Designed miniproteins, single chains, continued (5). Designs and how they scored, part 95

Each design is a single chain, and the fold is of that chain. pLDDT is the mean over its residues in the fold that is shown.

## One batch from the design tools (miniprotein)

Design m19310
Fold by ESMFold2-Fast:
Structure m19310 (fold): chain A 73 residues (1-73)
Amino acid sequence: LSAAQRQALRDQGQALFQQGLDHFRQGNFDDAISHFQQSLDHFRQAGASNQDMMDVDINLGMTRIQKSVSKLP
């Protein structure tokens, strides 16, 4: 991948992460999980730092927990 291609992947990963956060705030946990997973895939392809991926991983884990709680009657 060129530097420009890596930057495009980082930009896409960041946009997907922000969309995931928006879905999480709205209680759309399945959509949030999907966007966070796509964000991680883009950051991984970009060779992003562990710090960038850690933020997404934390929010993904938190969203999965919230989804589990939301199944309560």
Scores: mean pLDDT 81

Design m19311
Fold by ESMFold2-Fast:
Structure m19311 (fold): chain A 68 residues (1-68)
Amino acid sequence: MIDELKEQAKKAEEEGSPEAPDLYRQLGDLLGDEGREVESALWYGKSKELQGDLEAAQLSYQQAQKLS
């Protein structure tokens, strides 16, 4: 369930787990599959931000704003 994956991702981020970026990417994938493109782009941005890829994160956040 998306809500459960959200909580798992947040907990991983709070714990400084290297799994956090992958969990946020999975959230983006699931929300994209459901047609929730704005939310999908936001979670992809979060995933990239946590990986230190600030350019990719900015592009994802810009896409989310453009879609909203």
Scores: mean pLDDT 81

Design m19312
Fold by ESMFold2-Fast:
Parts: C-alpha cells; structure tokens; sequence
Structure m19312 (fold): chain A 61 residues (1-61)
C-alpha cells in the first residue's frame, strides 16, 4: 500500500517523463491538461485520506 508521499513522488516523476516524451501525449490532449489531471487526482487522494491541507494545495495548481 503506497503512502501519499510516495504517490506524490510517483506523480512528479510521471509529469517529468511526460514533459520529456510530449510526442507520446494523445492528440487533442496537452501537457498542461495532463498536469491538471495529475494534480486533481492527488487532491482527490489527499481528501480521501483526510489530508485537507494537501488537497487544497494540489487543487490550486
């Protein structure tokens, strides 16, 4: 079971890889859209774990 801190690190690595491999991003979807989707997922995960401060942080990105 992955900790929230590990999930954040994984998400950051995934964003870094997407920036490096932007050619592999599907047509009609931007790198910015991808980042927002990742941030939203982290905010939702934080809320599910009762991490309200973290959820607000990621929501505002």
Amino acid sequence: HMSFEEEVKLAEEYIKNAEKNKDKIPEGYTLEDFKKDVYRSLAELARLQGREEEAEKWEKK
Scores: mean pLDDT 77

Design m19313
Fold by ESMFold2-Fast:
Structure m19313 (fold): chain A 74 residues (1-74)
Amino acid sequence: SEVEKLLEEIKKEIEEKKKNGEYISEDELTRMEARMALLINEELDAGKISQEEADKLKKEAVEIMEEAVKWQKE
């Protein structure tokens, strides 16, 4: 799905930035979180994913963002 592809893309972007020692701004983190949330809701509203799939994807998105924030605060 497009949502799963976006989550993987954001995860890879975060990992690449960390590998390069690049700082991820709070604005950029907020934008990444918003992009994931918006696409999940759009696909759910369009009937392209189930509520169960949306809940799973939202949980994965939260985990991606929590790991990114945790690494920034260490």
Scores: mean pLDDT 81

Design m19314
Fold by ESMFold2-Fast:
Structure m19314 (fold): chain A 82 residues (1-82)
Amino acid sequence: MEAERLEREGQEKIEESELLLKISKDPSLATELPQEVRERLYNRFKELAAKYGLSKETAEALVKEPRREGERLLKEAEKLRA
């Protein structure tokens, strides 16, 4: 059960990173997102903007941090299944 939870959370983080990477290449794609997803991304942006300011570092962290966290969670799930 714990491995399954970590796998789900890891996949969600990787999906978030992939979505943000697509938006970073084409910002107009943000208008096609469901309201729920836009609100989650906006809240995440606010958190990072408070930490790094309104800067390029904030935009890079939006993509890189979820990807790293997702990869870490998937590795932990793999260890528990092995």
Scores: mean pLDDT 71

Design m19315
Fold by ESMFold2-Fast:
Structure m19315 (fold): chain A 74 residues (1-74)
Amino acid sequence: MELTPEQQRQVLEAASAAGREMQDELQQLIDNGASKEEIAEKAREVAERAASRLPPDLAEALLAFAAEEIAAFL
C-alpha cells in the first residue's frame, strides 16, 4: 500500500529509533567484513522491531519497504 508523506515519516522515525540500539552491532559486522547476507539479516531484525511499534497498516508498509531495500542491496 502507498504511504502518505506523514505515514512515511512515522515509519522512518520508528525504524531510526529501533535501529539505534542495533547500530553498533550492524557497524561492527560491516567493519569486520560481514557478508551481504549477514547485514541483510540484521536489517530485517531492525525492521521487525520497528514494525512492532506501529499500527498494522504502517507495520506492513515498513516490512515491505525493508524487504525491497534488502533485495536491492543483495
Scores: mean pLDDT 71

Design m19316
Fold by ESMFold2-Fast:
Structure m19316 (fold): chain A 71 residues (1-71)
Amino acid sequence: LEQYYRDLARAMVDAAIKASPELGKAIADEMKQLGDADPVFKKAGIDEAREAAKRHPEARDVLDYIIKALE
């Protein structure tokens, strides 16, 4: 389950980075719903977004939004 949630979180973070700002926000809101349902996904989502922020400074706004939505 932990690996599945990490893979899912990574895919959603990747999609948000490639999306328009509006779609990125919608993906972040969906991640919040998943994180509210399962603390394992919440942790995976935060970790993947923080890791992505190191590699994608151009996507900082959407990644910060994801982190705040999950916290």
Scores: mean pLDDT 83

Design m19317
Fold by ESMFold2-Fast:
Structure m19317 (fold): chain A 72 residues (1-72)
Amino acid sequence: SMVDQQVQSLRRLRRLAVDFGDDDFAAFLDGLIAAMQAQRKTVEELLDDSTLAAFQARGQAVVTQAVRRRQA
C-alpha cells in the first residue's frame, strides 16, 4: 500500500538522520511512522501525490542541511 511504501521511505530517512546525528529529526520521523501505522486509512486519504512530493522535498532539504552543518 501507499502507507507501507511511505513507512519504508521514512525508515530509510530516519536511519540517515541518525547516521548524520540529527536526533531531533529522527525522533520526529519515529512519531510520524507510528502515526502513519496507527492511522493508515486517514493518512492514505490525506497524502495525495502533491502533498507527498512537498513533504519528500522538505525531508531531503533538512537532511542536506544537517549534512552541511556536520561537515562545517
Scores: mean pLDDT 73

Design m19318
Fold by ESMFold2-Fast:
Structure m19318 (fold): chain A 99 residues (1-99)
Amino acid sequence: MKKRAEEVEKLVKEALIKTGLATEEEIEKILENIKNSKVDEKSMEYLGLLNLAEFILENKDKEGVKIGTVSEEQKKAVEEILEILGVKDKFTIVVLPAG
């Protein structure tokens, strides 16, 4: 469990920084808010990306897996995670309305 959580956090951080969706300072502030039990919109978006990264790692050996995202920004972060893992061809990413 510990190794998986660290792998997921590293993937999300690298993807957000490489896509320009968040700076390292913004990510540190999000992590501080989560540690202090303050859940704002940015913290919720970060937690959503952690869940998606874990889902990708659980399903990386499967083909034709569909990933739902809630924004174009989340899609960009997910595409970068898939690129880092070398599995972009195995997944189809769609933007779903938040509901």
Scores: mean pLDDT 79

Design m19319
Fold by ESMFold2-Fast:
Order: sequence, then C-alpha cells, then structure tokens
Structure m19319 (fold): chain A 63 residues (1-63)
Amino acid sequence: MKVEKYIKEGLEKIEKAPSIDEARRIADEMLRKMQEEGFSDEEIIKVSKILNEKIDELAKKQR
C-alpha cells in the first residue's frame, strides 16, 4: 500500500472507530504495518502526525 493510501484508509477507519481507544489502536496498527513494509522513518512520522491530529480532533470534539 502507498503512503497516500495508508493515510486515507487510516483516516477513514479512525473516523468510523467506535471509541478513541480503538482509533489509537488503528493508528498504531497502520504505522506498524508501514514499518514492516519498508517505508522510511520520515514517511511513517508524517502519517503518524496526520492520524494523531485526527484522533486529537475527535477526542476534543467529544469532550
């Protein structure tokens, strides 16, 4: 899967997650898969930042 597809898939799964804990688990799983697929540290950090910003936004909106 390409970086852009990981970002899109991750964001969609996070938005549909039933809880913030599940959203964080999804993000961790996606980033772990990226590491195993051989993505660069910079790419993984970029995706991590995007997914975590979305999770923080959802947490703030609900609380």
Scores: mean pLDDT 79

Design m19320
Fold by ESMFold2-Fast:
Parts: C-alpha cells; sequence; structure tokens
Structure m19320 (fold): chain A 89 residues (1-89)
C-alpha cells in the first residue's frame, strides 16, 4: 500500500507541475490537492520522510503560483499541504 501511495503522490505531483508550467492554475491546484491527500495518507502510515518531501515540493509550487499572481490558487495548495502535515502529527 505505501508503495502505491508513493506512486500516486508522484503521479499527481507531476501532473500538478505540468499544469503549472502550462499556466493552468486550476488544474495545478486540483492535482496538488490530490497529491497532498496521498501525502497525508503516507504520513498516517508512518512514511514521514516521503510525506515531508512531497510537502516541500507542493509548497514550492505554491510559491511559484504566488510569483505568477495566482494568489488564491497558491493559498489553496498551501492550506492542503498544512492540513496533510497536521494529519501526520
Amino acid sequence: MIEELRRKAREELARAEEALAAGDYEAAVEHAERAARYTAELGKLGDIRSAIAFAFRLLAMAVEMYFDGAEEEAERVREAVLEALRETE
């Protein structure tokens, strides 16, 4: 199960990064929120290092969205990541 969750998190993160690069901020947020959900599940199962690594990458995306002027979308990604990390603790 953990390996499948890592794979799903990586796939959603890759789709989010691709959407962000294309300027599709809404699609980027939707994929980022799914990646954050898998990140939370990894944390709950004790894969803390993977959860933290994915959280850092998602927060980096939120920063890029802010620089692009997509502040509302950036805040949605940030909130999803913080919620996922709270679930891990």
Scores: mean pLDDT 85

Design m19321
Fold by ESMFold2-Fast:
Structure m19321 (fold): chain A 102 residues (1-102)
Amino acid sequence: KMSKEQAIKQAQQAADQAKAIVDGTPELTDQQKATIRQELDELLQKIQQAKTNQELARELLFFASFLTVVAMLLYELKASQDVLDQINDIAGQIDEVAKQVR
């Protein structure tokens, strides 16, 4: 079983990694980058504010789902396969964290 503190720390690291990838993606407009960063910050805030393990798992699943939506956007914009793989890997890691806190 993963602790709530450890899960939140992993979500923070995932958000930071996703932001770095998004910021370095030339196919995204500055407005798209700003919107994605804002959504990541809002999702991370909800994860940090989760009161129960069930709520934490739900918020982590929303975070993973948002990352898959970002990957779909990147695919449509013809971003590199490496960028797509990195975002999908982060999404998979957060999905696994969600399973370990329930």
Scores: mean pLDDT 89

Design m19322
Fold by ESMFold2-Fast:
Structure m19322 (fold): chain A 61 residues (1-61)
Amino acid sequence: STLEEIREMIEAGSVPRIVLDMQLGVVELHYAVLLVTGGISQEEFDEVQAELDELRRELAA
């Protein structure tokens, strides 16, 4: 849901790209902590990382 909201903000262009990039970094850190503490699987982390990479590509476009 959070990543979907960020995607909508990227598409709308209503929020500065630097702010959206910072939010993506916060989401990445959250899931990295969950991975290292055993809260999520490597597979789940890889799925989140792929979505983050896609959103970062959209920000760069």
Scores: mean pLDDT 81

Design m19323
Fold by ESMFold2-Fast:
Parts: structure tokens; sequence; C-alpha cells
Structure m19323 (fold): chain A 73 residues (1-73)
């Protein structure tokens, strides 16, 4: 719980700073820990959208989801 909360905050801080690569990497770590957590994915998307805008947030989430699927082959 505390580890997930820390990663979530770091991802938000990275996105807020315009560091998309770091935000994506941290989002990957969060989703890797809870790959079937639809509610958590939705919360992360909404929060990122408030910081970087809806289009950028969707792009980050989509790229992370693709990387997770490709790596789990």
Amino acid sequence: SDELDRLFQEALDAAKAGNVEEAKRLTYQILSMRPDDTAGKTRLLLTLSDVVGHEEANKVMAEVQKELQDEKK
C-alpha cells in the first residue's frame, strides 16, 4: 500500500514536471504490481488527465499497457 502510494505520487510529480518518460516508467511499475486493477487504472488515468491533459494521459496509459502485454509474452 505505502509503496503503491509512493509510486503513484512520483508518477504524478513526473507528469506535472513534463517528464513523460519517467511518468510512463512509474505507471508501468504501478500497473505491473496490480495488472487486473481496473479501478486503480481508471483513477491513475483521471489524475494524470488533470495534470497533463486527457490526450497525453491516454497516450501514457496506452503505451504502458502495450509494453506490459508485450513483455508478458
Scores: mean pLDDT 74

Design m19324
Fold by ESMFold2-Fast:
Structure m19324 (fold): chain A 111 residues (1-111)
Amino acid sequence: GIELVREIKELVDKMIEEMRKATPEEAVRIGREYLAKIDELLRKLAAEHPDDPRVLEIMREYAETQHALDELEAAVAAGDPDVEAHKQRFIEEMKRLKEVLDEYIERLEAE
């Protein structure tokens, strides 16, 4: 439980830092690479804790993060003038995912 969530959080933190320096096109590539690693760890977490409502909350925030990346990728492909707004939205969703991961760690450390 906690070790997998800490690994996911470390990947999210690294992804946020890399996104701040990336072009929108680079952000799509980096996002896809990190989300693939996060997906693998989240599948393990869900398999170990299928009835944990906090794991379901993490999965929900992850789905929102994937959706924001899909929107960014579409904006880049279309040459959208608001591509930076889509990149910022993706970063905001990653920060929300990080907050839910932090809350999960805090809960487990209190138990």
Scores: mean pLDDT 85

Design m19325
Fold by ESMFold2-Fast:
Structure m19325 (fold): chain A 87 residues (1-87)
Amino acid sequence: MILSEEEVEQAIQRLKDLQPIAVQLAKEGKNELVIQYLLDALEVAKLLESQGYVEAAKKVREIAKETLEKVKEYLPKEEVEKLEKLL
């Protein structure tokens, strides 16, 4: 399904709104939920890239990288290394 520009903006905004929640979840030791957030962000970026939304995909990848940097101290080192390679 082709995303509209409005749906693209909404997807980016949801990831921004969820970033502080992901950081809080990491502090609480809910690592599986944090990893899922980052993997979901990667899938959103791939979907946007596949539909020609290159700049929006870059913004999603930047949000994911910023989130990983904020949470990496709470995550297992092996999982951080895997996520850094994917992002």
Scores: mean pLDDT 85

Design m19326
Fold by ESMFold2-Fast:
Structure m19326 (fold): chain A 91 residues (1-91)
Amino acid sequence: MFEQKTKDLKEEEERLEKLLANAKALGTVSQKVLDEIQKALSYTKKGKEAAEKGDLELARKYVLKSVSSLLRVVALANEDPVDAEALRKAQ
């Protein structure tokens, strides 16, 4: 049961690392958006570590913080068409 949740968080970590690398490679994404993706990745890593230790409450708190940072990425991209287009290409 813990193994499946840890696997899901590992897949999300890999997805966010790819998104961040692709966004940086495009060179058109604003630093504010890159910082929020980096925060989401950091929180996902902490959530994974908490889940691996069996602390599901702490893992849930970090996942919610990661989701909050990703919602901020979406909000910032909606304010800048260049960021929106770049993030679509980075996926």
Scores: mean pLDDT 79

Design m19327
Fold by ESMFold2-Fast:
Formats: C-alpha cells, structure tokens, sequence
Structure m19327 (fold): chain A 71 residues (1-71)
C-alpha cells in the first residue's frame, strides 16, 4: 500500500493520454510531500523535514518519470 504504487496503476490507465498521466504524477508527488510533512511532525523530526522531503521527492519523481517514459 503506497501512493507510488497507486500512481503507477493510474498512469497505466492513462497511458493513452499523456496529459492525464502527467497530472497524476504531479498529484502523487504533492500528496506524498504533504503526508511526509505530517508524518515527520508526528515523529518529532520537524528539523529534518526540508532535507527528507527533497530526497524522497527526487526518488519518487525518478520512479514516476521512468513509469511515464515506459508508457
């Protein structure tokens, strides 16, 4: 269960519409950033949020970009 996996499934369904696939990717990244910030706040690691969000965003974006390129 993850946003990345759900985003991949939605990208597959939107393979015939590159614009829709791109919007799904952008939405998934935005949702992941929001959830990561909330989780970090609960865990008491708020001082590391900017670095953590940047690293995870980069990794997730590479995975979603690869999924788009494969479609």
Amino acid sequence: MSLGEKAKEEIKKAASDPEAAQKIKDKAIAQFEQQTRRGATQAGVTDQIPQGVARVRGSLQKVLDAALAAQ
Scores: mean pLDDT 65

Design m19328
Fold by ESMFold2-Fast:
Structure m19328 (fold): chain A 66 residues (1-66)
Amino acid sequence: SREEAIAAAEALLAADPNARIVVMDNGVLVLSRHGAAAVYFESREEARAFAEELVARYPGAILEEM
């Protein structure tokens, strides 16, 4: 589910503060040394808003846009 995907993404960011947060047209991909998690959204705007919220809570993360 989306909630499980979000929980997985947040767990990766908590474990790897310098993980990469990648904004895509249909979602956000979190890439860490411990694994990867994808959270899908209906639009790039929703994906970007979520990624910005994650960066605000995990400021060491690297925000990228594809």
Scores: mean pLDDT 86

Design m19329
Fold by ESMFold2-Fast:
Structure m19329 (fold): chain A 62 residues (1-62)
Amino acid sequence: LEEGLKKLRETYEKLKDAPAEERQQAIAAMTQDIIDADPSRREELEKLMQEMMEQVEKEAAA
């Protein structure tokens, strides 16, 4: 789980300059991979994904 979360954050940082659609797709795919590895944390990870997706949308709108 911790390795997956670290990789998710690193991916987000690397994609900060990428188009919003690409960033959102990468976040969703990585989050799903982490959930598949540890389903017990699904609710926490889905909430984190939602927050990251909202941040991307806000940045794209600005």
Scores: mean pLDDT 74

Design m19330
Fold by ESMFold2-Fast:
Structure m19330 (fold): chain A 100 residues (1-100)
Amino acid sequence: RYSLTPEELRETLELLRKLVELREAGASDEEMIKELLRLLAEQRGIEVTDEEIDEALRSERLPTDDPEFNEAYALAVYLTENADVERLERTIAKLEELLK
């Protein structure tokens, strides 16, 4: 439970809060993946263009041979497919308590 640094925990909270925000706004799965991938890229220092993100969403292949980008993309897809607002809000509350 303490394997994450406080910084990594804050980054995780930001991701989960973004998932809730996007679902409550009625965002499509494609829009959620795009926004989450941008956030993950920013958090991990990965340079990604809107064109590369759009190509990833349209392609059956991974958009790059960059393993860091491909891992971020896979995580964004996974989080979007498993985004349940009530479950996310419970997880956010627990993680926020750990940062107190």
Scores: mean pLDDT 75

Design m19331
Fold by ESMFold2-Fast:
Structure m19331 (fold): chain A 95 residues (1-95)
Amino acid sequence: SLDAEVELGIAQIQAAVTQRMINSGSLQKMADAGTEANIKEIQAMIDSLDKTISRLRDIAQREPSLRAEADALISRLQSLRDQLQKLLDRGKSLS
């Protein structure tokens, strides 16, 4: 469906933006600053990724033509989530 294709497109953009933020060191700087606001922002990013992964799992079940693309994107988002969790844990240890 067009709705599923749009959700995949949005998820791809979310993955690209998150990867760029990780690669730029901006999220590392936020975590290292150890402020409550920065820690909450990283937590919100993780929560957002978890919601996107849940939606993509639904697409993978309902749309056979999009399943491979959705599964690949889920794997990518899970990797990004794990990287954010590591930064969050580091930030909390510095607070």
Scores: mean pLDDT 87

Design m19332
Fold by ESMFold2-Fast:
Structure m19332 (fold): chain A 89 residues (1-89)
Amino acid sequence: SMSRSASLYSGAAILAVGTYTQADIMEKQLSDSEKAKKEAEKSKEEAEKVLKEIRESSPSAADNRRNADRAAEVSDEAVKKYEEMAKEK
């Protein structure tokens, strides 16, 4: 339905945007290390890919749920990775 599809889309978009913002912050904080910079850039690209998939796709209800679950998983994994990187400082 429109209501359910809109809710799933909004949730996935929020998670993707959150992941992208976190990656940008981490990249700026870790700019003194080439290795850290490469990892942050890769994570930003992955977050951007998820956001583009959400924005550009017009999936079915089943695909909307799958995309939302995928975005949540990618965002959670990226956030956890940045948290670990921040703790290493």
Scores: mean pLDDT 61

Design m19333
Fold by ESMFold2-Fast:
Structure m19333 (fold): chain A 89 residues (1-89)
Amino acid sequence: SDKEKLEKMIKQVEEQLEKIRKEYPEYEPIGEKVLEIVKNSTLEELRAVSALFAGKVDPSVKKSKRLEELLKKAEELRALQKEYEEKEE
């Protein structure tokens, strides 16, 4: 089920965010926003966000700018996904 896949991805993102908070305090505010976006996103959107976190967050300073650009896009996508979440509630 897509829902089960989403739950696994959310767990993985949460684990990555814990590492980010510990090793990269400068990214903590961005990480929290991304986690909230991930919880309210579609599977396709989560794949994009989770790929950024799961293997690409850690080593490069250049990725801080890319994280902000992806976060901006993810925030826009999250607004669109709000209607979907309202159906689940």
Scores: mean pLDDT 53

Design m19334
Fold by ESMFold2-Fast:
Structure m19334 (fold): chain A 75 residues (1-75)
Amino acid sequence: SKEELVKELNKAKSVTEAVEVAKKYNVPQEIIDKAVQVGKDAAAKARNGEEISKVDDLAIKKLKELLREEGYDIT
């Protein structure tokens, strides 16, 4: 259910874990790909270890944003 997706997604600590949760709950691949692309763009632009450490958080934040646009009750 959408509620179970939200609970599991909030426990994800990496983009890999967040993607696996999204796939488990049949999130469209286009949404997953957009979130992963944000992470890749952030990684390519990272200049130091601090910026690299935020890559997963940026990808997860984008995934949550896109899911909210699709009608998931994500905080």
Scores: mean pLDDT 77

Design m19335
Fold by ESMFold2-Fast:
Structure m19335 (fold): chain A 75 residues (1-75)
Amino acid sequence: ALKEFEEKMKKLAESLPLSLSMEDVLEIVSKKLGATEIPGLIKEGAELARAGAPDSELEEIAKRILEAVEENKKK
């Protein structure tokens, strides 16, 4: 579930004009999963993926996570 969602995040990150590298995104998602507000969004994305939500919904929550990651990177 998380892996499928992570793949969607990777594809979306490539299309978004973010100041983050893919390595930064993966580090924040995987290593800071339990330390920030981002874990809540990631958990929701994983639950949606497990429930078989359409790709459009997964991409929307992935975009929200990437935007939250970008904002936290600036702090």
Scores: mean pLDDT 60

Design m19336
Fold by ESMFold2-Fast:
Structure m19336 (fold): chain A 69 residues (1-69)
Amino acid sequence: GVTQKELELARLQAEGDRAVADAKAKSPEIGKQVQAEKDRLIAEAQSNLDKAREEDKAGGERVRAILDA
């Protein structure tokens, strides 16, 4: 749940940073496009991660009870 989303966010940050830097070095316009895409994906992932943290904390207790039944 949350751990997977955190890993995905970290991966997006690392890959995005590399892609933006590489794109900017080759083409400023493409760099802006890649940066905008990265920013949007990270913002969405961050929002989803925050929601997932709350849900995972509440859901974990329920799932544990169901799986033990």
Scores: mean pLDDT 76

Design m19337
Fold by ESMFold2-Fast:
Structure m19337 (fold): chain A 97 residues (1-97)
Amino acid sequence: AARRETEVDGLALRKIAALPDTVESRVILLEAIEDLFKRSTLPYDPDFEAHWKALEEDVPFSELEKEARTKLGDPEVREQARARYESLRAEAQKELE
C-alpha cells in the first residue's frame, strides 16, 4: 500500500505539472503538495523539491505562486482545488491498475 500510494501521488503530481501554467493549476499544485506533506507521502522527486524550494526563495519567479497562495486563503477556492486534486489522483490510481 505505502509504495503504491507513493506511485499514485507521484503520477498525480506529474498530471498537475502537465496542466497549463495558470493560477488555477498552481492552486491545485499547492493543495496537492500540502496534502502530501501532511500524509508524509511526498514522493522523492528532486525536480519537484527543487521547484518547491525555488518557489519559497525566488520572489519574482513566484508571483504566480503568491497569487495562488492568496487564493487558497479563500475556503471556496481551496475546496474546488481539493476536488480537482482528488479527481487527478483518482485518474492516476486507475492508470496504475
Scores: mean pLDDT 67

Design m19338
Fold by ESMFold2-Fast:
Order: structure tokens, then C-alpha cells, then sequence
Structure m19338 (fold): chain A 61 residues (1-61)
């Protein structure tokens, strides 16, 4: 269970980085709508990362 939570956290961390990079590129191109969509996806991935890390840390206690 803890190992699964840490794996999911790592996956969401990678998604957060990818979506943030895509959002920044779209913003630089002037695509504010596309940028907002990817920043929203990045926020969801970051929240999943935070939740999975917190749960894994609680279960290790």
C-alpha cells in the first residue's frame, strides 16, 4: 500500500511537470485558453501528489 502510494505520487509529480511545461509553452505562444487548461491539469496532478505523499507518510508511522 505505501509503495503504491509513493509510485502514484511519483507518477503525478511527473504529470505535474509535463503539464506545467505545456502550460508555460502555450502561454508564451499567447494561447491563454490552452494554457489555463494545462495549468488546471497540473493543479490536479499536484493535489494528487500531495495527497498520496501525505497518506504514505501517515501509513509509515
Amino acid sequence: MVDELRRLADENRDLYRDYTDRGNRLRDLGDTVGSDVYFHKADLARRSYDTNVRLADELER
Scores: mean pLDDT 83

Design m19339
Fold by ESMFold2-Fast:
Structure m19339 (fold): chain A 93 residues (1-93)
Amino acid sequence: MLDTLEIMVAEKTAEEAEKEGLTDEAKALREAVKNRDKKAYEEAKKRYRKKLGLSDEDVEELKKKSKELFEKNPDDIKGVIEENKKLYEELRK
């Protein structure tokens, strides 16, 4: 099942997907959150990343940076989400 942090990240990712016109990906992320389905969440994230044109290497870099930011500022979940959004926009050049 999704934990609180995964739910918050999924909801923010769905909002970003909708802004990018990726309505199906946003719907899949929201459905995973509603059902607390971790497998559905991972599948929806993978589809979203592919639609953004992110490589597997870009995804690994984002995961590493997100983990470091959470470890440094565990209570700043919103700040980490905003930083990841900026990285996604940068990688879509």
Scores: mean pLDDT 69

Design m19340
Fold by ESMFold2-Fast:
Parts: structure tokens; sequence; C-alpha cells
Structure m19340 (fold): chain A 70 residues (1-70)
């Protein structure tokens, strides 16, 4: 899979997770998550393993945030 596609998907999941965290009242946690995801995304564009790891992490966090809202 293209590295750019992995990074783009991970950032989309990070934004959705941050949105859910803000709805739950965790605004500072949401801001930290986005800052960390953007920094990791820059490394991921140069390293496919970092991109895959970021996507896996963001997928798990999104699932946890969705479960917390249910």
Amino acid sequence: MPTQELVDKALQYAEETARLLRELGYDEAADRLLAQARKAAQKGLKDNNVAEELLQKMTGLLEQARAAKA
C-alpha cells in the first residue's frame, strides 16, 4: 500500500477520534492526539513501517472512542 495512503487514512482516523474526545469533554487529550499524529505522520511519509504503526494505533483509538460514546 502506498505510504501516503496509509498516512492520510491514519490522520483521518486521528481527526475523527479527536472529534469524539471533544464531544466527551477531553479537549486537551484531543489536541495532544492530533499533535502527536501529525508529528508521526511526517515520519511515516519517510518510513512505511511508521505509517503502518500509526494507522494501527489510530484505528484502535478510534474504536475505543466510539465504544465510549455508545
Scores: mean pLDDT 82

Design m19341
Fold by ESMFold2-Fast:
Structure m19341 (fold): chain A 99 residues (1-99)
Amino acid sequence: SAAEEGGEGASNGGESAESGAKSGTAEHYAGGAVAGIGGAVSAEIGGRRSGTEKEKEGGKKASEGGEEAAKGAASGDPEKGEEGGKKAKEGGEKAKEAG
């Protein structure tokens, strides 16, 4: 459940980051941060507990995507924010499916 919760958080955060980047709202800042945290949690569970490689890979991808989305927001790059959000959403879904 913790890996599923982390993956779900990363997926939801990534979706918010992608949506916020497209609309130019501050929502993509919060979405990127949530995606990064969820991805990190999923990656930790996949690495430390009996998590699968899929959980670990998905969590890492979500964490990286969330970081990219947050950096895009900070630099005023909506395209980077959108791509990062999409990556975080995909990684979060992968971690959630494996958890």
Scores: mean pLDDT 69

Design m19342
Fold by ESMFold2-Fast:
Structure m19342 (fold): chain A 85 residues (1-85)
Amino acid sequence: MKIEPVSPEVLAKIHEFLRALDAGDIEKAREAGQALVEAVRRSGSPMDLAVATIALSVALTASKNQGREDEAAVAEETLGELDRL
């Protein structure tokens, strides 16, 4: 079974998004989310899309559990954009 590695660029963008979201910086989180979607689109890798989707789903669940409504909204919006790729 050929395991394709996650793109370093996509992994870096996931980390940037999660860092901004954890900091509660909604504007930076939106910017990082758009950069992540663009990196996944450029990559075209199903593995990159899958990993980004999993990371955002976890972040969305965590934000909802913490009562962080604005962060949850950003994660949900970005996840929706990944789903449209």
Scores: mean pLDDT 82

Design m19343
Fold by ESMFold2-Fast:
Structure m19343 (fold): chain A 92 residues (1-92)
Amino acid sequence: SPVIEESLKELRRLLEEALERRASPLTVSTLRRALETVEKAIAGEATAFDLELTLGLVGIALGLAERLGDEEGAALLRQALEVLRKALEALR
């Protein structure tokens, strides 16, 4: 669906904007993983399961960032969670 593709492209743009901020290596790696999964979804190559796995990994990274007091990394990871949840909803 063209509507789904445009929504996923907007979500990709939001993740690219988040990656422009300087963050910890863990946060950067996790955001790059989320971006890769969204790009695969745009290409029709990602399943809901792939997005759910990536959502779980971002959640783990967020928990670690919060425990370490990485407030900026935690904020970026919360944005990635929201983006991935919207991508999951668009594929359902």
Scores: mean pLDDT 77

Design m19344
Fold by ESMFold2-Fast:
Structure m19344 (fold): chain A 57 residues (1-57)
Amino acid sequence: MDKEIEEIAKRNGISVEKLKEALKLAATDPVVLRVLSHDLGVSEGTVLRLGKALLKK
């Protein structure tokens, strides 16, 4: 999980902390999920999976 988040953050020029907050928000808001998925260039399923995993802690 952390390695996937770091790779996405590096590719998009954003901090890991900012990406984690955005992923948690996307897990609870379908509009944010779609926008973030498009902006990051990853599937909605990947964003949702990572966001839900972050919310479990």
Scores: mean pLDDT 80

Design m19345
Fold by ESMFold2-Fast:
Structure m19345 (fold): chain A 58 residues (1-58)
Amino acid sequence: SETIARAALADFERAARTLDEAAARELLGKTVQSVARAAPEVTEAVRRRLEAILERHL
């Protein structure tokens, strides 16, 4: 689950640098859904981290 969370956060941060706000928000939602399927126990922590990354880059 740590591996899944780390990969999701890294992939989102890389993609968010090149996306506009609407596309980045959509990717955040898709990433959260993917994490919820694979590692539901870390979903809320990952969501908060993704939101923080988005706020830093937009």
Scores: mean pLDDT 82

